Designed miniproteins, single chains, continued (3). Designs and how they scored, part 49

Each design is a single chain, and the fold is of that chain. pLDDT is the mean over its residues in the fold that is shown.

## One batch from the design tools (miniprotein)

Design m9685
Fold by ESMFold2-Fast:
Structure m9685 (fold): chain A 83 residues (1-83)
Amino acid sequence: MTLVVEIPGSIGEEAEALGVDPEEAIEEAARRLAGQAAALAAADPSLERVVIVAEDTPAGIRLARLAEELLRARGIPAELVIR
């Protein structure tokens, strides 16, 4: 099976509204997303890949790429889809 994960387009705006460093917020969100996806993959051995869907925004793309890198480092096949 395939796990599809969607990245909220508002992550950069939410970080700015909270007065948080956008880069730190993106890295934290990427770690959480990759950790949750990895936990789901470990719970379901039939999981073949993770598809990360991001909006075409700088923050969304950066978060998606970081999550993809973290999943690949864990040995989980991941694909990035923008939009």
Scores: mean pLDDT 75

Design m9686
Fold by ESMFold2-Fast:
Structure m9686 (fold): chain A 99 residues (1-99)
Amino acid sequence: MSKEELELEVDAALAIMQAATARVIAENDPSASPELVELVKKAADLITEISRKAVERGDRELVEQVIKLAQDLMDAVAAHDIEAVRKGYEKAEELLKET
């Protein structure tokens, strides 16, 4: 394994961890709507699948995109912004379709 391959795997793992953290925060927030929690769960699952495909392909650009999606998901959950979560879910679906 090259240093570049290792860095890509680490970055993908961090994106997965951040998406999982966003899910845990949403699930444990009594002010979060059930719809927001459901969308966060779906988005986190998609980020995980895209991250896995990105590692399998060695696709650095795709890893950078899922890092941004995971960060945007965390920000949206913190802001209780259901529309931002929905937008993130839709972007993740489009990325997965292209992979």
Scores: mean pLDDT 85

Design m9687
Fold by ESMFold2-Fast:
Structure m9687 (fold): chain A 90 residues (1-90)
Amino acid sequence: ERKQKLEEVLTKLAKKGILKDGDFVFVRDEKNNTVYLFQISNGKATFLAELTPEQGEALRARLIAAGARVYEMTEDDLLKEDFSKIRRLA
């Protein structure tokens, strides 16, 4: 349910044109020390993986090196729909 709620909020960002098809979003769950990875496809966010912070950092670096568009946000800010807190890394 929580991951579906995150997908719904990220889909709102795609509808606003902030996120585009192909974009990756790393959502940091600082309370549980976990990182969730999503990708935007056909204007919709899809959950891909649940990662440790170390796995998230390594994968983020690889995606940026491969020329992917990468964004980051905390789960708390995303659930508050504070879209000013979404940060583009590449």
Scores: mean pLDDT 85

Design m9688
Fold by ESMFold2-Fast:
Structure m9688 (fold): chain A 124 residues (1-124)
Amino acid sequence: MEKIVFIVVVVSSKYSEEEYDYLISLVEKLGKALEEAGFFVLPTVEGIIKEIERLRKEGLDSDLEADIELVKRGKFDAIVVVSLDEEKAKELAEKLKEVAPEAKVFIVTSEEEIPEVVEELKKL
C-alpha cells in the first residue's frame, strides 16, 4: 500500500535570497527522493514551491497554525518538517506529534539528512 507523507515547510519573511533558494532545493530533493521511494507526497512538490515563492514575494512567514490544523484533521503515515532553523523545526515537530500521535514526524534541516529520513520512512 502507498504511504502518504505530508511535508510542512517553515518559511521566514527574514530569509535571504540564498536561504530561499536553499529551502526550495531541499524541498525538490526531498520530494524527488520520497516519490522515487514510492511515497505519495502531500502537498505536491510544485504546490509547496509555489507557496514558498508566494511567501517570498509578499514578505510573509509560513502559517504554521494552518499546517498544524491540516495535520490534525488529515490522516498521514508520516510528516516531514523542512526548516533552516533546527530549534523551530524541533518545536514544531513536538507540536505535530501531540496533534497527530499516530503519524511519525521527521525533520530535515539540510540535504545530508534526506537519505536517512527516507530510509526510516521505508520502515513504515
Scores: mean pLDDT 86

Design m9689
Fold by ESMFold2-Fast:
Structure m9689 (fold): chain A 88 residues (1-88)
Amino acid sequence: MLEELEAEAQRLAERLRAALEAGDLEAAAEELARIAELLRETAKVAAEYAMTEEGLSREEAEELRERLLALAEQLEAEARALAARAAA
């Protein structure tokens, strides 16, 4: 699972880089939004995995979830900003 999530993140990062190099701000915004979505999905499963497999406390797992969700919100804001620039 973690290896699969890492591979998906790598693919999304490569698509984002290609879009930025091409000056395609609309595509870059879409890829950032997909990365944010992946982080939200990861937050849901990573907290459970951390508690069951890594032996983290519920509090530590909740902190991990909050950190991933905060990062997702930041990337969502960046995606909106890029989309606005593309529309201009």
Scores: mean pLDDT 77

Design m9690
Fold by ESMFold2-Fast:
Structure m9690 (fold): chain A 80 residues (1-80)
Amino acid sequence: MLKEELKKKIEEIAREHGFEVLDITIEGEMTKESVEQLIETVRKALGLMSRVLPPGTTVTLTFEDQKTGAVVTLTIRRLP
């Protein structure tokens, strides 16, 4: 299912960049293209955040797919 695929990929990307996922909320309808675009956007954002956020920092990020209006809200903590 598209939402489960997106959630698993976001958790994988967060782990790769040294983040713990505290919460993920996904709202709205998505297409396969929406999932691919959101994954790319999250990967870029977390790559940037991994370079600038101190360990132990908690942040909430919101991503919106412009075509479908689907919204991902991601709360993460930077690991030591």
Scores: mean pLDDT 84

Design m9691
Fold by ESMFold2-Fast:
Structure m9691 (fold): chain A 67 residues (1-67)
Amino acid sequence: SLLARMVEGIIYAVETGRLDAALAGLDHLMSVAPPEYLPLLEAAREALERGDAAGAIEHLRRLRERL
């Protein structure tokens, strides 16, 4: 799944401290993802905005399991 690969890329960006890349990837994914995935993507973005990398990764892994 293309969406699954995009989520994996965002997780990798978060894990490697590339915050700008992670946020850009989230913005792009939110523009193309089906509406049912938006709550998990929004939760991941909010976690990153408050500096909670672990929380962001948890939300993205939950989304990945559904893709």
Scores: mean pLDDT 87

Design m9692
Fold by ESMFold2-Fast:
Structure m9692 (fold): chain A 55 residues (1-55)
Amino acid sequence: SLSDDELIDYLQSPSARYDSIIHEKIKELGATSISEVLSDPEKRKELIELARETL
C-alpha cells in the first residue's frame, strides 16, 4: 500500500537501479532512463503500476 510519491522515491533510489523488472519496463517504454519515464505522464503511470505490483 505504497503511495505514488513513495513509489517514485523507490524508482529514484539505488535499489531500483538493480531491479531487472523495472529496467526491462523502462526499455519497453522506449526510454533510456528512469528520469525520462517520470517526465512522460503516460510512461510514468505504466512504471508506477509495475512498481506497485512488484513491491
Scores: mean pLDDT 78

Design m9693
Fold by ESMFold2-Fast:
Structure m9693 (fold): chain A 85 residues (1-85)
Amino acid sequence: MSEIVVKVSEELQWMIENKTVRLHPDSEETKKKLEEILGVTKTLPGSQEIDEKYREAIETSKSPSELLARIAQVEANYLLKELEE
């Protein structure tokens, strides 16, 4: 596993604890699961594509740190796509 993945997980945990992370779920089920696992209440409008990626991350992640790392990658990919289009 790369050092970048470990660093991203630590930075995300810090951001969640300080409640600075904003998530982009499009479904209420995904939003509720993220709120329960991460304690995050601030969300922005998203897409079905990003919601599907969140659902996959929630179901396949074995730890909160792994979930946070996967969510950060989903968010980063979404933002990069928006900036390049």
Scores: mean pLDDT 57

Design m9694
Fold by ESMFold2-Fast:
Structure m9694 (fold): chain A 69 residues (1-69)
Amino acid sequence: SKENLLQGVEMALQMADAGRVEEARRNLLTLLDSLNTPEAKELAKELRESPVTRENVHEAARRLKEIIE
């Protein structure tokens, strides 16, 4: 559900803020892959090709929330 997806994004943000940035990125990629939309596929590609940083995870989470609405 939309609520479960948003909860997943929030959990990923909490992981990133706790220094678990690689786990956060992996969790966001799993959520993105589950959506099967062109926007989600492009964001997943960008996230895979980007440096593993808290800032990049936060930006990806923000954009994923917009996709979920």
Scores: mean pLDDT 87

Design m9695
Fold by ESMFold2-Fast:
Structure m9695 (fold): chain A 77 residues (1-77)
Amino acid sequence: SNKTIAMIKAMIKLGRKEAEELLPVNPEAAQKALELLKQAEDYLKQGNLKEAMEKIIQAETLLTLSRMKLWVDRKQQ
């Protein structure tokens, strides 16, 4: 649906912003998340909404785990 496509586009934009904010702290994880979000965009262009969402979930999981690890590392100092 038109609303679902708009939601997926918004999620990709949000994920890119989060990955860009992570770049100076964890460039490896940030670059991997950006690659997954690029794959999500490509699937969205193909009309494959399921695969686009799966790539977004993979990117968000990586970003979340990377931020959690940074939080733990800071707390142990």
Scores: mean pLDDT 87

Design m9696
Fold by ESMFold2-Fast:
Structure m9696 (fold): chain A 80 residues (1-80)
Amino acid sequence: KPLLLEAVDEKGEKKYIATQELKVGEKVAILESEDGVITEDNYGIIEEVEGEKKLVIKKLSNGEKITYTIEKIEEYLPKL
């Protein structure tokens, strides 16, 4: 099921993470807003998952690992 996570990064910035399975090794998109445009710079790979609480994503653009605290999990309903 496509999911949209509301999450906060290490700097306290709110992000939206589009995922299919929320599993280690999955390629995900990191969005600035729910209606955000996905660009090549916004992709990452999930490196670690702590249930529905926390995940670590490695950005594909620069190899940076970012820890996200999950605040909410919703079904991903793209805008009409």
Scores: mean pLDDT 77

Design m9697
Fold by ESMFold2-Fast:
Structure m9697 (fold): chain A 73 residues (1-73)
Amino acid sequence: SSAAAEAQRQRDEELAREAEEHAVLALIYATGYGDRERAREYLAKAREAAEQVTDPEVRARLLAGLDRVEALV
């Protein structure tokens, strides 16, 4: 139904925001504070959120971004 499709888009947007927020925190801890353990914790949370995104294009873009962040952590 149209309502179910809209609810799915809203959930994907919330998950994408969560993934991006955690990715930013991972970068701040890795590059700003040198705290690689904390950075890995946030990166893991970002990846968990990104993997729950149902839109394959959005999910692929988020995971590609997280792979780049992982290289810096």
Scores: mean pLDDT 88

Design m9698
Fold by ESMFold2-Fast:
Structure m9698 (fold): chain A 62 residues (1-62)
Amino acid sequence: KEKAGEAIKEKLLERGVPEPVAEHVKDIVIEGAGTAEDIAKSLLEKGVISEEEAKELIEIGK
């Protein structure tokens, strides 16, 4: 879980997502409140990432 959270945070930072947002996403993954799929879906819905980036996050989270 920690590894998945770190990978997601790194990917979000690479895409220009603000550090506080990326950190929050990492915490959610580590806490077990969501999977990479759940997080990618949430970010897509909020317009933070693109559909392509959401797919990439799901891949990294596995």
Scores: mean pLDDT 68

Design m9699
Fold by ESMFold2-Fast:
Structure m9699 (fold): chain A 68 residues (1-68)
Amino acid sequence: SLLEQVREEIEEIKEKFFEGEISFEEAENRLLGLLTRFLDAESDPAARAEAIALVQEAMREIEAYRKK
C-alpha cells in the first residue's frame, strides 16, 4: 500500500541522516516531499492522518539527533 511505502521511505531517510549520508535540511526536505506526494495521492482520512503522524514523529527524531 502507499502507507507501507511511506513507512519504508521514512526509515530509509532516517537511516541516511543518522549515518551522515544526508544533511538535516535534506532529510527534512525528503520527509516533507514524501508527505506532500502521499497526501496528493491518498484521499482516505485515516491513512492521511497516520502519514502525517509518522512524518511528524520522524522529524522529531532527526531534530533530537541533530541537537547532540
Scores: mean pLDDT 86

Design m9700
Fold by ESMFold2-Fast:
Structure m9700 (fold): chain A 79 residues (1-79)
Amino acid sequence: MKSVELLGETAQAARDAGFDDIAAFVEIIRGILKSTGEEFPEIVEKYSARIREALAAGDADAAHQALVELIKELNKKSK
C-alpha cells in the first residue's frame, strides 16, 4: 500500500528527528489504513511531505498542524 509505505517513511523521519510523539501518531494512522486497506496516496503524499519539511526545520508546531490536517482530510474522505 502506497499510503502505508509513505506513512512508515514519515514516522521514521519523525523518530530520526527526535519527535517521538509525532512518530507515534503517524504510526496510529498507518495502522488504521493498513487494517482497513484504504488508499489515499494523494492526500498522504501531500501531508507527509509537509510533515517532513516541518521536521527538517525543527518546527514541531508546523508538523503537528500538518498531522491534524492529514487526519481531517482522511476523515472527510472516509464514508
Scores: mean pLDDT 79

Design m9701
Fold by ESMFold2-Fast:
Structure m9701 (fold): chain A 68 residues (1-68)
Amino acid sequence: MAEEAREAARRGDYGGALGAAERALGRGDGRSAVEGARAALEAAEREGGPPGALEGARETLRRGEELL
């Protein structure tokens, strides 16, 4: 799952990366959620994504870290 998020991020698909991180979070997989959210945040910052995308990635990262 983290690999899927990283692949999406490498392609500049921050929405796909965030989606993968959110799915991991929904399954209680904090490590994959953290890695995926981090990849999504990096991709959104690089691509100049909308403010909501950055906020979503940060929130998913925070919630994933709470599961570690």
Scores: mean pLDDT 74

Design m9702
Fold by ESMFold2-Fast:
Structure m9702 (fold): chain A 79 residues (1-79)
Amino acid sequence: APASADVKVEVRDAAGNLVGSASATLTESSTTDPALDLLNTLPAGTYTVTVTLSNIQSGPGTEAPASSRTEVRTVTVPA
């Protein structure tokens, strides 16, 4: 299989309230960024973005174990 990962994005405001979420399967040819798409719909402010990648695959021909990764970032959406 080509390189791929399942992605889950959760966006929280400065008070910790969940204001957006999205999930998608990303491939090496994917041009859509679910985190940026969510942030573009939100009002100006500071947000905590949690991105969870699961079922990470390294490409065809090898039986590599699927892995997962979680990244948490603070992002400022400009006015």
Scores: mean pLDDT 69

Design m9703
Fold by ESMFold2-Fast:
Parts: structure tokens; C-alpha cells; sequence
Structure m9703 (fold): chain A 119 residues (1-119)
């Protein structure tokens, strides 16, 4: 998929990409296609110089508006951090906002993904 190839081009950590791919492959085909397109859109905005914190605000707004939170959504902060597009402090602020709105389990998935790119 050209969309998936574009997403993969933004991820240097093989373990991070493989775990993201497993979560995407677990989704219904229509949900996977929509989420891949949305991730590609956010990453294209990053290439245009949109700050990582604003991209995470966009993801959070989408999750709030749709009421849909996918495990694959937990990987975007780690991708942005690995690329140097967001600080660790900004990621921690995002994790706290996510914990308050979507709970500890989803917040912990973000932390687990982040650990893959910190090691």
C-alpha cells in the first residue's frame, strides 16, 4: 500500500513499525484504511512544519468527535518523538490529557510504544 509505505518511511524503529502494523491488521478493513489515511495526513502536515503537539491535538480531537479510540492511535506520539518533532515533556502532557479522557489502559499503551524509541 502506498499509504502504508509512506507511514513506514517516517518510522526508523523496526519494532515500533511491526507493532503498529499488527494493530492495524487487527482492524476491520474499512477502519484500517481510514486510520492509515488519517496517520498519513498527520505525517504530511508534519513534513509541512506543523508542530507535533498540534498533530496530537488533531488526533485527540478526532478521537473525541468519533468516540473511536484504536490501539494503533497510541503509536503516533512515539513516531513523532523518534523523528524529533515533539519533546518528551510535550508527549508526557499529551499522555496525561489522554488518561483523563480515555483512561489509564490507553495511556499505558502510549508509554509502551514510547519505550521502544527511547531504548
Amino acid sequence: SPVLDFIKSHISNEKLFNKLLEELESLPPSDRKALEAFFAYLLSLAEEGVPGSKLLDGLLTNMERTGKVYPADAFLPAILYERGLISLEEVEEYIERVRERFGEEFAELIREALKLVEE
Scores: mean pLDDT 87

Design m9704
Fold by ESMFold2-Fast:
Structure m9704 (fold): chain A 97 residues (1-97)
Amino acid sequence: APLTAALLRVSLTFKGAPEDHYVADLSVRHADGTETLAATLDGVMKDGDVVEVIVSTTGGPSTEAPVIVASPAYGLDTGETYEVVATYTAPPHVGLK
């Protein structure tokens, strides 16, 4: 079925992080500075592991990469480095990845 909104897949890559149990809230930061909770990370991660967050946009496809902000819960080392790579995910038969 056609989507009236675009699906944006955001890949969050852990860089330089030791293998450990991480807990963090993953929020989408909007252009106006507001944040909306998208997902919660709660699990064992290691360097190079990728967490994918799917964000639905309204108004159709967007060429702007969404900004994902990690808000660590207690127990997460604030020295960890996260890299966000945004990928547009189209309706299943459109062929965009």
Scores: mean pLDDT 55

Design m9705
Fold by ESMFold2-Fast:
Structure m9705 (fold): chain A 65 residues (1-65)
Amino acid sequence: MPGARLTVARDYTATRPDELSVKAGDVLRELGDYDPATGQVLAENLATGEVGRVPVDVIGSSEAA
């Protein structure tokens, strides 16, 4: 959901320039643009300010912003 805060459950290293590297425990802001073909959402890492696509399978929990 756009504007939701997502808590990362496990580490992920970006493999493409449009992806976001995240660590377990990072808090992201969901920006939307879920792609069912890749299983990724567009998000901002609140600790670094970086924006990119993150696989939904590394997300442990979500809450409204």
Scores: mean pLDDT 77

Design m9706
Fold by ESMFold2-Fast:
Structure m9706 (fold): chain A 73 residues (1-73)
Amino acid sequence: SAKDELLARLREQLARVPDSDLPEAYREAILEEVARAPSVAEVRRHPFAVLRRAGVPRESWASAGVALRDALA
């Protein structure tokens, strides 16, 4: 499915982010929130809502946001 493909790409993109920029615990939380989203289109419309629900701290939004953006491309 499109969501399974997004989750696979996102896991790969998040694995490339240094732990200093995004602690490991938030990577799994982001993946879980994307999995819970009703569609890939909803994730694309509200990417920052995904990061907020996952509890990602503001200082990590740049790194997490780039990974999510690249996975959505």
Scores: mean pLDDT 85

Design m9707
Fold by ESMFold2-Fast:
Parts: C-alpha cells; structure tokens; sequence
Structure m9707 (fold): chain A 73 residues (1-73)
C-alpha cells in the first residue's frame, strides 16, 4: 500500500512537471491532459494514505487541467 502510494506520487509529480513544460510551450491541450492524469494519480495516493496534502495537490492539478482545457477550446 505505502510503496504503491509512493509510486503514484512519483508518477503524478512527473506528469505535472511535464504538464508545466507543455503549458510554457503553449500546448494547452497536452498540458491539460498531463495535469488531469497527475490529479488522478495523486487522488489514488491520497485514498491509499489519507494524506490531506496529496488530496489538496490533486485538487490543485485538477483545477489547472480544467483552466488549460478551457484555453485549448
């Protein structure tokens, strides 16, 4: 459980970093998809651990994803 949560956090943060890079390049569609994936992985990690910080980070990435998706349309 803890090892799985740790893997999910690493994957989620890596995806968020990639999303940030695509956002800087103006590729809002790819950035949105990456932040959405990051949000889902951090939500899963939060569900496994009960970590409120991971839940808050998941929600933040979800909001970023939604904002970027709006800009892509």
Amino acid sequence: SLERARQLVRQGEDLATQGSEFERQGDFGRASDLYDQASRLLQQASDLTGDQGLRDRSRRYHRISEELRERDR
Scores: mean pLDDT 89

Design m9708
Fold by ESMFold2-Fast:
Structure m9708 (fold): chain A 55 residues (1-55)
Amino acid sequence: MEVILEIVEEKGDTVTVKVVEGGETTLTIKKKDFEERMKVLGGEKLSEKKYRVEL
């Protein structure tokens, strides 16, 4: 299932990410952790603030 993640806020070394197709759930994580998760999940960068992951 394709899921789109959007970075809605960036503050210091953290990013707040929203699941565009999943409703109103947000996650705040460190930028490094986010980048690592995108690599593990095979996430594709669609824009500066949007990523696509296949689940």
Scores: mean pLDDT 75

Design m9709
Fold by ESMFold2-Fast:
Structure m9709 (fold): chain A 107 residues (1-107)
Amino acid sequence: MKLDEAEELIRKGIELAKQGKYDEAVELFRKAVDLAEEIYKETGDREAKLLMAVGRALLEIFALKKDLNVSDEELDEIVDRIAKSMGLTDEERAEVRARVKELLAEL
């Protein structure tokens, strides 16, 4: 499934970020967002929608900041902007925030 590919791209991006390869990580997160968006538009899959939001949050964190020092307040601001732009429910927003925080904890 293309969704498994998008998840793998996010995992590979996090591994590159652990190595300080932020530009390469950003490229993988962008590919993951593009794949998840394609799946969501074709299928309406809730998991694809969440993965698209997670990838967008990671893109903002790594493309704009180029550092790993993301405060809880900054993470909430990024996730809230994405949730509003994508029409996420409060439950979906909470799931996206939790997934992004878990991925950042791996760094």
Scores: mean pLDDT 81

Design m9710
Fold by ESMFold2-Fast:
Structure m9710 (fold): chain A 104 residues (1-104)
Amino acid sequence: SMKKKEEEERKELIKEIKKAIEELKKKGEEDPSRKEEYEHAVEKSEELLKKLEKEKSPPILYKILLLELKGLLNRENEEEMKKILEEYKKLREENREKLEELAK
């Protein structure tokens, strides 16, 4: 039951991350002044996603990546950034022990 729910959650997070990466690619094309920054973020995010999938990492690490990507997409939207930062803070606080174990 739990393993099946975790796998389904991971699949949905992977879909959302891939959509966010595609939106970052579009942002790079729309903003030439930040094109290199967005291209670098895309490359790093694609490599990290591949690593997380290969290692079958826990959903929390995918959620963190997704929030970081949403932050990049919404950097000029103050209200969305406030929501993303609050969600990120809550996610890290609720999963602090698990994240500390993963960092060791």
Scores: mean pLDDT 83

Design m9711
Fold by ESMFold2-Fast:
Structure m9711 (fold): chain A 61 residues (1-61)
Amino acid sequence: SELEEEIRERGRELGLSEESIEEAIRFAQGVLDSGLVDEPSEGLVNFSLDVARIDEEFAKR
């Protein structure tokens, strides 16, 4: 999907691990599936990547 492709591209640009990128994709899909948002958005992509980055940083600590 376009959402998945955008998260993969931006996640790689940010230097995230493939595991963190897959986590961001699963998070974004979960939000869409919940019905809280009806369509993929830049905000959803950015938020999903932010969650994955935070989780990765806390795993390092």
Scores: mean pLDDT 77

Design m9712
Fold by ESMFold2-Fast:
Structure m9712 (fold): chain A 103 residues (1-103)
Amino acid sequence: IEESIAGLGLQGRLEEALKALEQLKNPSDIALRGIVAGYLKAGKEEEALKLAEENPDLAGLYVEIGEYYASQGKLELAKKYYEKALEINPNSERAKKNLEKIE
């Protein structure tokens, strides 16, 4: 179900993803990354950021936010969030690779 929530969020099916999330007591990183992606696709940046701040140990949520800003050409914001992800998890290969690409 966590992978399904991530898939729904990535597809922009935010309402369905949120409804599925309500069935979970302890959402996984995968499920929460899907919800963050869904919020961002819906233009709900504040909700995405709030969810990441409420889960400060999950570096992947900040990578998702950084990738969103990079896709909009907002490279300085993308860099900021990739750096936050690396502060949480210095071994995040995804964050490292994304920083290398936004030269």
Scores: mean pLDDT 77

Design m9713
Fold by ESMFold2-Fast:
Structure m9713 (fold): chain A 99 residues (1-99)
Amino acid sequence: GVTLQSLAEKFREIAETGDEKKRKELYEELKELLKQLEEGLEELKREGASETAIEEAEFQLKVFKELIKMIEEGKDLKELAEKAEEADRELKERREKVQ
């Protein structure tokens, strides 16, 4: 599946090309991923998943909403890459602190 690290790599690649069409395609991809994450969170709640699993999904959802907002505000894709890299690091640290 798509990871925050793979998204960060894609943001950096597109930023280096300056391709506005790829930026628009990326925006549409992020909106589709956001919808999938929202549906996944509702499924986790329906299945009675652990509080930890729900909190992780909510964290990812929040990060994706921030990335979409940054694109809408005209932020440089390098800033989005840095945000995604920081979020990936935090997600890994959260997983290490949970049993």
Scores: mean pLDDT 82

Design m9714
Fold by ESMFold2-Fast:
Structure m9714 (fold): chain A 100 residues (1-100)
Amino acid sequence: SLAEKLRREELRNQLLELARIYSEIKNAKTIEEIQKLLEKLRKKDPQAFEEAEKMYKEKKYSEAEIDNRIADAILNQNISEMRVYVYMLALLKLDELKEK
């Protein structure tokens, strides 16, 4: 149906946005780069960002565990969950860069 086509286009756009953020996180080489990204994410989606900070602090997931959770969210078409895990990955990247 037309409604299903429009919903798929919306889903695709959200997935593409999160894929770009994911790539920026993986390619970040400096603390400054990841801090700027985190500030942008916090301002754009404060609720998802707050959830990501809480889960990151409580769960202490490794990068591999977060990547697996992102993959599961994609397979389940759960954009909200994918967003939270992508934001958690950014928080992890900041901590990893601070340790160097």
Scores: mean pLDDT 86

Design m9715
Fold by ESMFold2-Fast:
Structure m9715 (fold): chain A 78 residues (1-78)
Amino acid sequence: SMKLTEEQARALQAALDALARETGIEPKRKVKPGDTLENALKIAAEEFKRAIDKMTPEQVERALAAANREVARVRAEL
């Protein structure tokens, strides 16, 4: 299986951190460089679902916008 690059792991973690800031919900798990892509996507999907399920549609929109900004920022730095 394909392992996450440092860039991919940082981008996914930055998105999770952005969701945590918007929701006040601390992530249960972190994604790390060297994890399998499948496992990291599963973790990210579970954490996003936990956060999003507790939010209004407006909060979801704001959180996704914040997560997208963090992913773009991390990519620009790599």
Scores: mean pLDDT 68

Design m9716
Fold by ESMFold2-Fast:
Structure m9716 (fold): chain A 85 residues (1-85)
Amino acid sequence: GASPKLRELLENKFKEKIKKGEEYKEKGDYKKAIETYRELAEESERIIQDVLDTAGDSPGTQGLIDFYSKVRKEALERAKEIEES
């Protein structure tokens, strides 16, 4: 599984990307906000697929999948809220 330090780096990267999307939204650049959230969701999906394809049976594998599934869900929900407004 990922080390605690690697997990913290991944969580910080997620937070920075969400913050970037929120900054675009606050500036009224809804198109860039949607693109930012969609890109984050796509990156999360690719990481999940890579973990499933490359990581053997590991105690940390399910934790990584769960984390990125939540990231993907939040990113998609944020994009949808803007698209439906």
Scores: mean pLDDT 77

Design m9717
Fold by ESMFold2-Fast:
Structure m9717 (fold): chain A 65 residues (1-65)
Amino acid sequence: MKKLTEKAAAHRIRASKLIRDGKPLEEVRKHIREAYKAEFGRVPSDEEIDKEIERIKKNLEEYEK
C-alpha cells in the first residue's frame, strides 16, 4: 500500500513548483489542503494554509540566493 506521507510530500512539492512558477495562490492552497489531509487526516484552517505558503516562499527564497 502507498504511504500517506509520500502522497503528502508529492502535494507539497507541487505547491512549491506552483509558487515558483507564479501560479495563482488558489491553486497552491488546494495542494496544501490535500497534503494536510494525507499527512494529518484533517482539513487545515486557512491560517494553517497561509503559514505553509509563507514557509514554502521562504524556502524558495533560500534556493534563489
Scores: mean pLDDT 75

Design m9718
Fold by ESMFold2-Fast:
Structure m9718 (fold): chain A 103 residues (1-103)
Amino acid sequence: KELEEKFLKNIAEKAGVSYETAKAIYDEVKKLSDEERDKLIAALQGKILGLSVDEIAETFGLSKEEVEEAIKRGEDLAKKYGVSLEQLARLMELAKLFLDNLK
Protein backbone atom coordinates (compact mmCIF):
# COMPACT_ATOMS: atom_id res chain seq x y z
CA LYS A 1 0.00 0.00 0.00
CA GLU A 2 2.72 2.54 1.00
CA LEU A 3 4.85 1.74 -2.08
CA GLU A 4 1.75 2.15 -4.32
CA GLU A 5 0.82 5.52 -2.72
CA LYS A 6 4.40 6.83 -3.12
CA PHE A 7 4.46 5.71 -6.78
CA LEU A 8 1.10 7.41 -7.50
CA LYS A 9 2.16 10.68 -5.81
CA ASN A 10 5.44 10.80 -7.78
CA ILE A 11 3.75 9.97 -11.12
CA ALA A 12 0.95 12.52 -10.54
CA GLU A 13 3.50 15.27 -9.76
CA LYS A 14 5.75 14.49 -12.76
CA ALA A 15 2.88 13.94 -15.26
CA GLY A 16 1.09 17.14 -14.18
CA VAL A 17 -2.12 15.38 -13.10
CA SER A 18 -3.93 15.14 -9.75
CA TYR A 19 -3.23 12.23 -7.37
CA GLU A 20 -6.89 11.19 -7.80
CA THR A 21 -6.51 11.09 -11.62
CA ALA A 22 -3.27 9.08 -11.43
CA LYS A 23 -4.90 6.61 -8.99
CA ALA A 24 -8.02 6.25 -11.17
CA ILE A 25 -5.93 5.46 -14.28
CA TYR A 26 -3.74 3.06 -12.24
CA ASP A 27 -6.89 1.27 -10.97
CA GLU A 28 -8.17 0.97 -14.59
CA VAL A 29 -4.82 -0.62 -15.65
CA LYS A 30 -4.84 -2.93 -12.60
CA LYS A 31 -8.24 -4.36 -13.74
CA LEU A 32 -6.80 -5.33 -17.16
CA SER A 33 -5.00 -8.60 -17.98
CA ASP A 34 -1.37 -8.42 -19.18
CA GLU A 35 -2.64 -9.07 -22.76
CA GLU A 36 -5.26 -6.28 -22.53
CA ARG A 37 -2.63 -3.86 -21.14
CA ASP A 38 -0.21 -4.64 -23.99
CA LYS A 39 -2.92 -4.25 -26.67
CA LEU A 40 -4.17 -0.94 -25.27
CA ILE A 41 -0.67 0.55 -24.86
CA ALA A 42 0.38 -0.61 -28.37
CA ALA A 43 -2.78 0.82 -29.99
CA LEU A 44 -2.51 4.18 -28.20
CA GLN A 45 1.23 4.58 -28.91
CA GLY A 46 0.65 3.68 -32.57
CA LYS A 47 -2.13 6.28 -32.83
CA ILE A 48 0.06 8.93 -31.11
CA LEU A 49 2.83 8.22 -33.67
CA GLY A 50 0.30 8.73 -36.50
CA LEU A 51 0.01 5.09 -37.61
CA SER A 52 -3.24 3.96 -39.26
CA VAL A 53 -5.42 1.22 -37.74
CA ASP A 54 -4.17 -1.15 -40.50
CA GLU A 55 -0.50 -0.32 -39.75
CA ILE A 56 -0.98 -0.86 -35.99
CA ALA A 57 -2.81 -4.16 -36.59
CA GLU A 58 -0.05 -5.44 -38.93
CA THR A 59 2.82 -4.20 -36.71
CA PHE A 60 1.55 -5.76 -33.45
CA GLY A 61 -0.24 -8.83 -34.85
CA LEU A 62 -3.69 -7.60 -33.79
CA SER A 63 -7.01 -7.62 -35.66
CA LYS A 64 -8.34 -4.28 -36.96
CA GLU A 65 -11.33 -4.71 -34.60
CA GLU A 66 -9.00 -5.13 -31.58
CA VAL A 67 -7.07 -1.97 -32.55
CA GLU A 68 -10.27 0.07 -33.08
CA GLU A 69 -11.71 -1.10 -29.74
CA ALA A 70 -8.42 -0.36 -27.92
CA ILE A 71 -8.19 3.16 -29.42
CA LYS A 72 -11.85 3.85 -28.50
CA ARG A 73 -11.25 2.60 -24.93
CA GLY A 74 -8.19 4.84 -24.62
CA GLU A 75 -10.01 7.89 -26.03
CA ASP A 76 -12.97 7.28 -23.68
CA LEU A 77 -10.62 6.99 -20.66
CA ALA A 78 -8.68 10.14 -21.65
CA LYS A 79 -11.98 12.08 -21.95
CA LYS A 80 -13.34 10.61 -18.67
CA TYR A 81 -10.26 11.65 -16.67
CA GLY A 82 -9.53 14.92 -18.52
CA VAL A 83 -6.06 13.91 -19.78
CA SER A 84 -4.42 13.86 -23.22
CA LEU A 85 -3.83 10.55 -25.03
CA GLU A 86 -0.08 11.14 -24.53
CA GLN A 87 -0.57 11.56 -20.74
CA LEU A 88 -2.84 8.50 -20.61
CA ALA A 89 -0.40 6.29 -22.59
CA ARG A 90 2.54 7.40 -20.37
CA LEU A 91 0.61 6.78 -17.14
CA MET A 92 -0.57 3.37 -18.39
CA GLU A 93 2.97 2.30 -19.39
CA LEU A 94 4.34 3.34 -15.97
CA ALA A 95 1.44 1.59 -14.20
CA LYS A 96 2.14 -1.63 -16.16
CA LEU A 97 5.87 -1.47 -15.32
CA PHE A 98 5.08 -0.88 -11.63
CA LEU A 99 2.59 -3.80 -11.53
CA ASP A 100 5.08 -6.07 -13.37
CA ASN A 101 7.73 -5.27 -10.71
CA LEU A 102 5.31 -6.28 -7.90
CA LYS A 103 5.21 -9.91 -9.19
Scores: mean pLDDT 84

Design m9719
Fold by ESMFold2-Fast:
Structure m9719 (fold): chain A 86 residues (1-86)
Amino acid sequence: MERAEQIAKTAAVSAAMYGLEEAERVARELAEQLGAELLSIEELERTETKVVLRVTVRMPDGEVITLEATAEIEDGEVVKVEVKRV
C-alpha cells in the first residue's frame, strides 16, 4: 500500500471508531514512522453509516498529496474503507 494511502485509511478507521482528535494523533504518528508529514486532516462528512476525511500529507521528496478517505460503518464497526486522490 502506498504511504499516503496507508495514512489516509488509518485516519478514516480511527475517526469512525474514536473521533477526529484520535484520528489526527494516529495519522500523525504513522506519517512520522513512514518519513512523511501530516499537513492537515478535515472531516467532510459524518453520518451513522459513514465518515469522510480529507487528508493532506507531505512526502519526503516535498510532494504534497491530498486524499479523500471514506470509512463505512455498520453496527458500530468499520466494514469498508476507500481512498481516492483529489
Scores: mean pLDDT 84

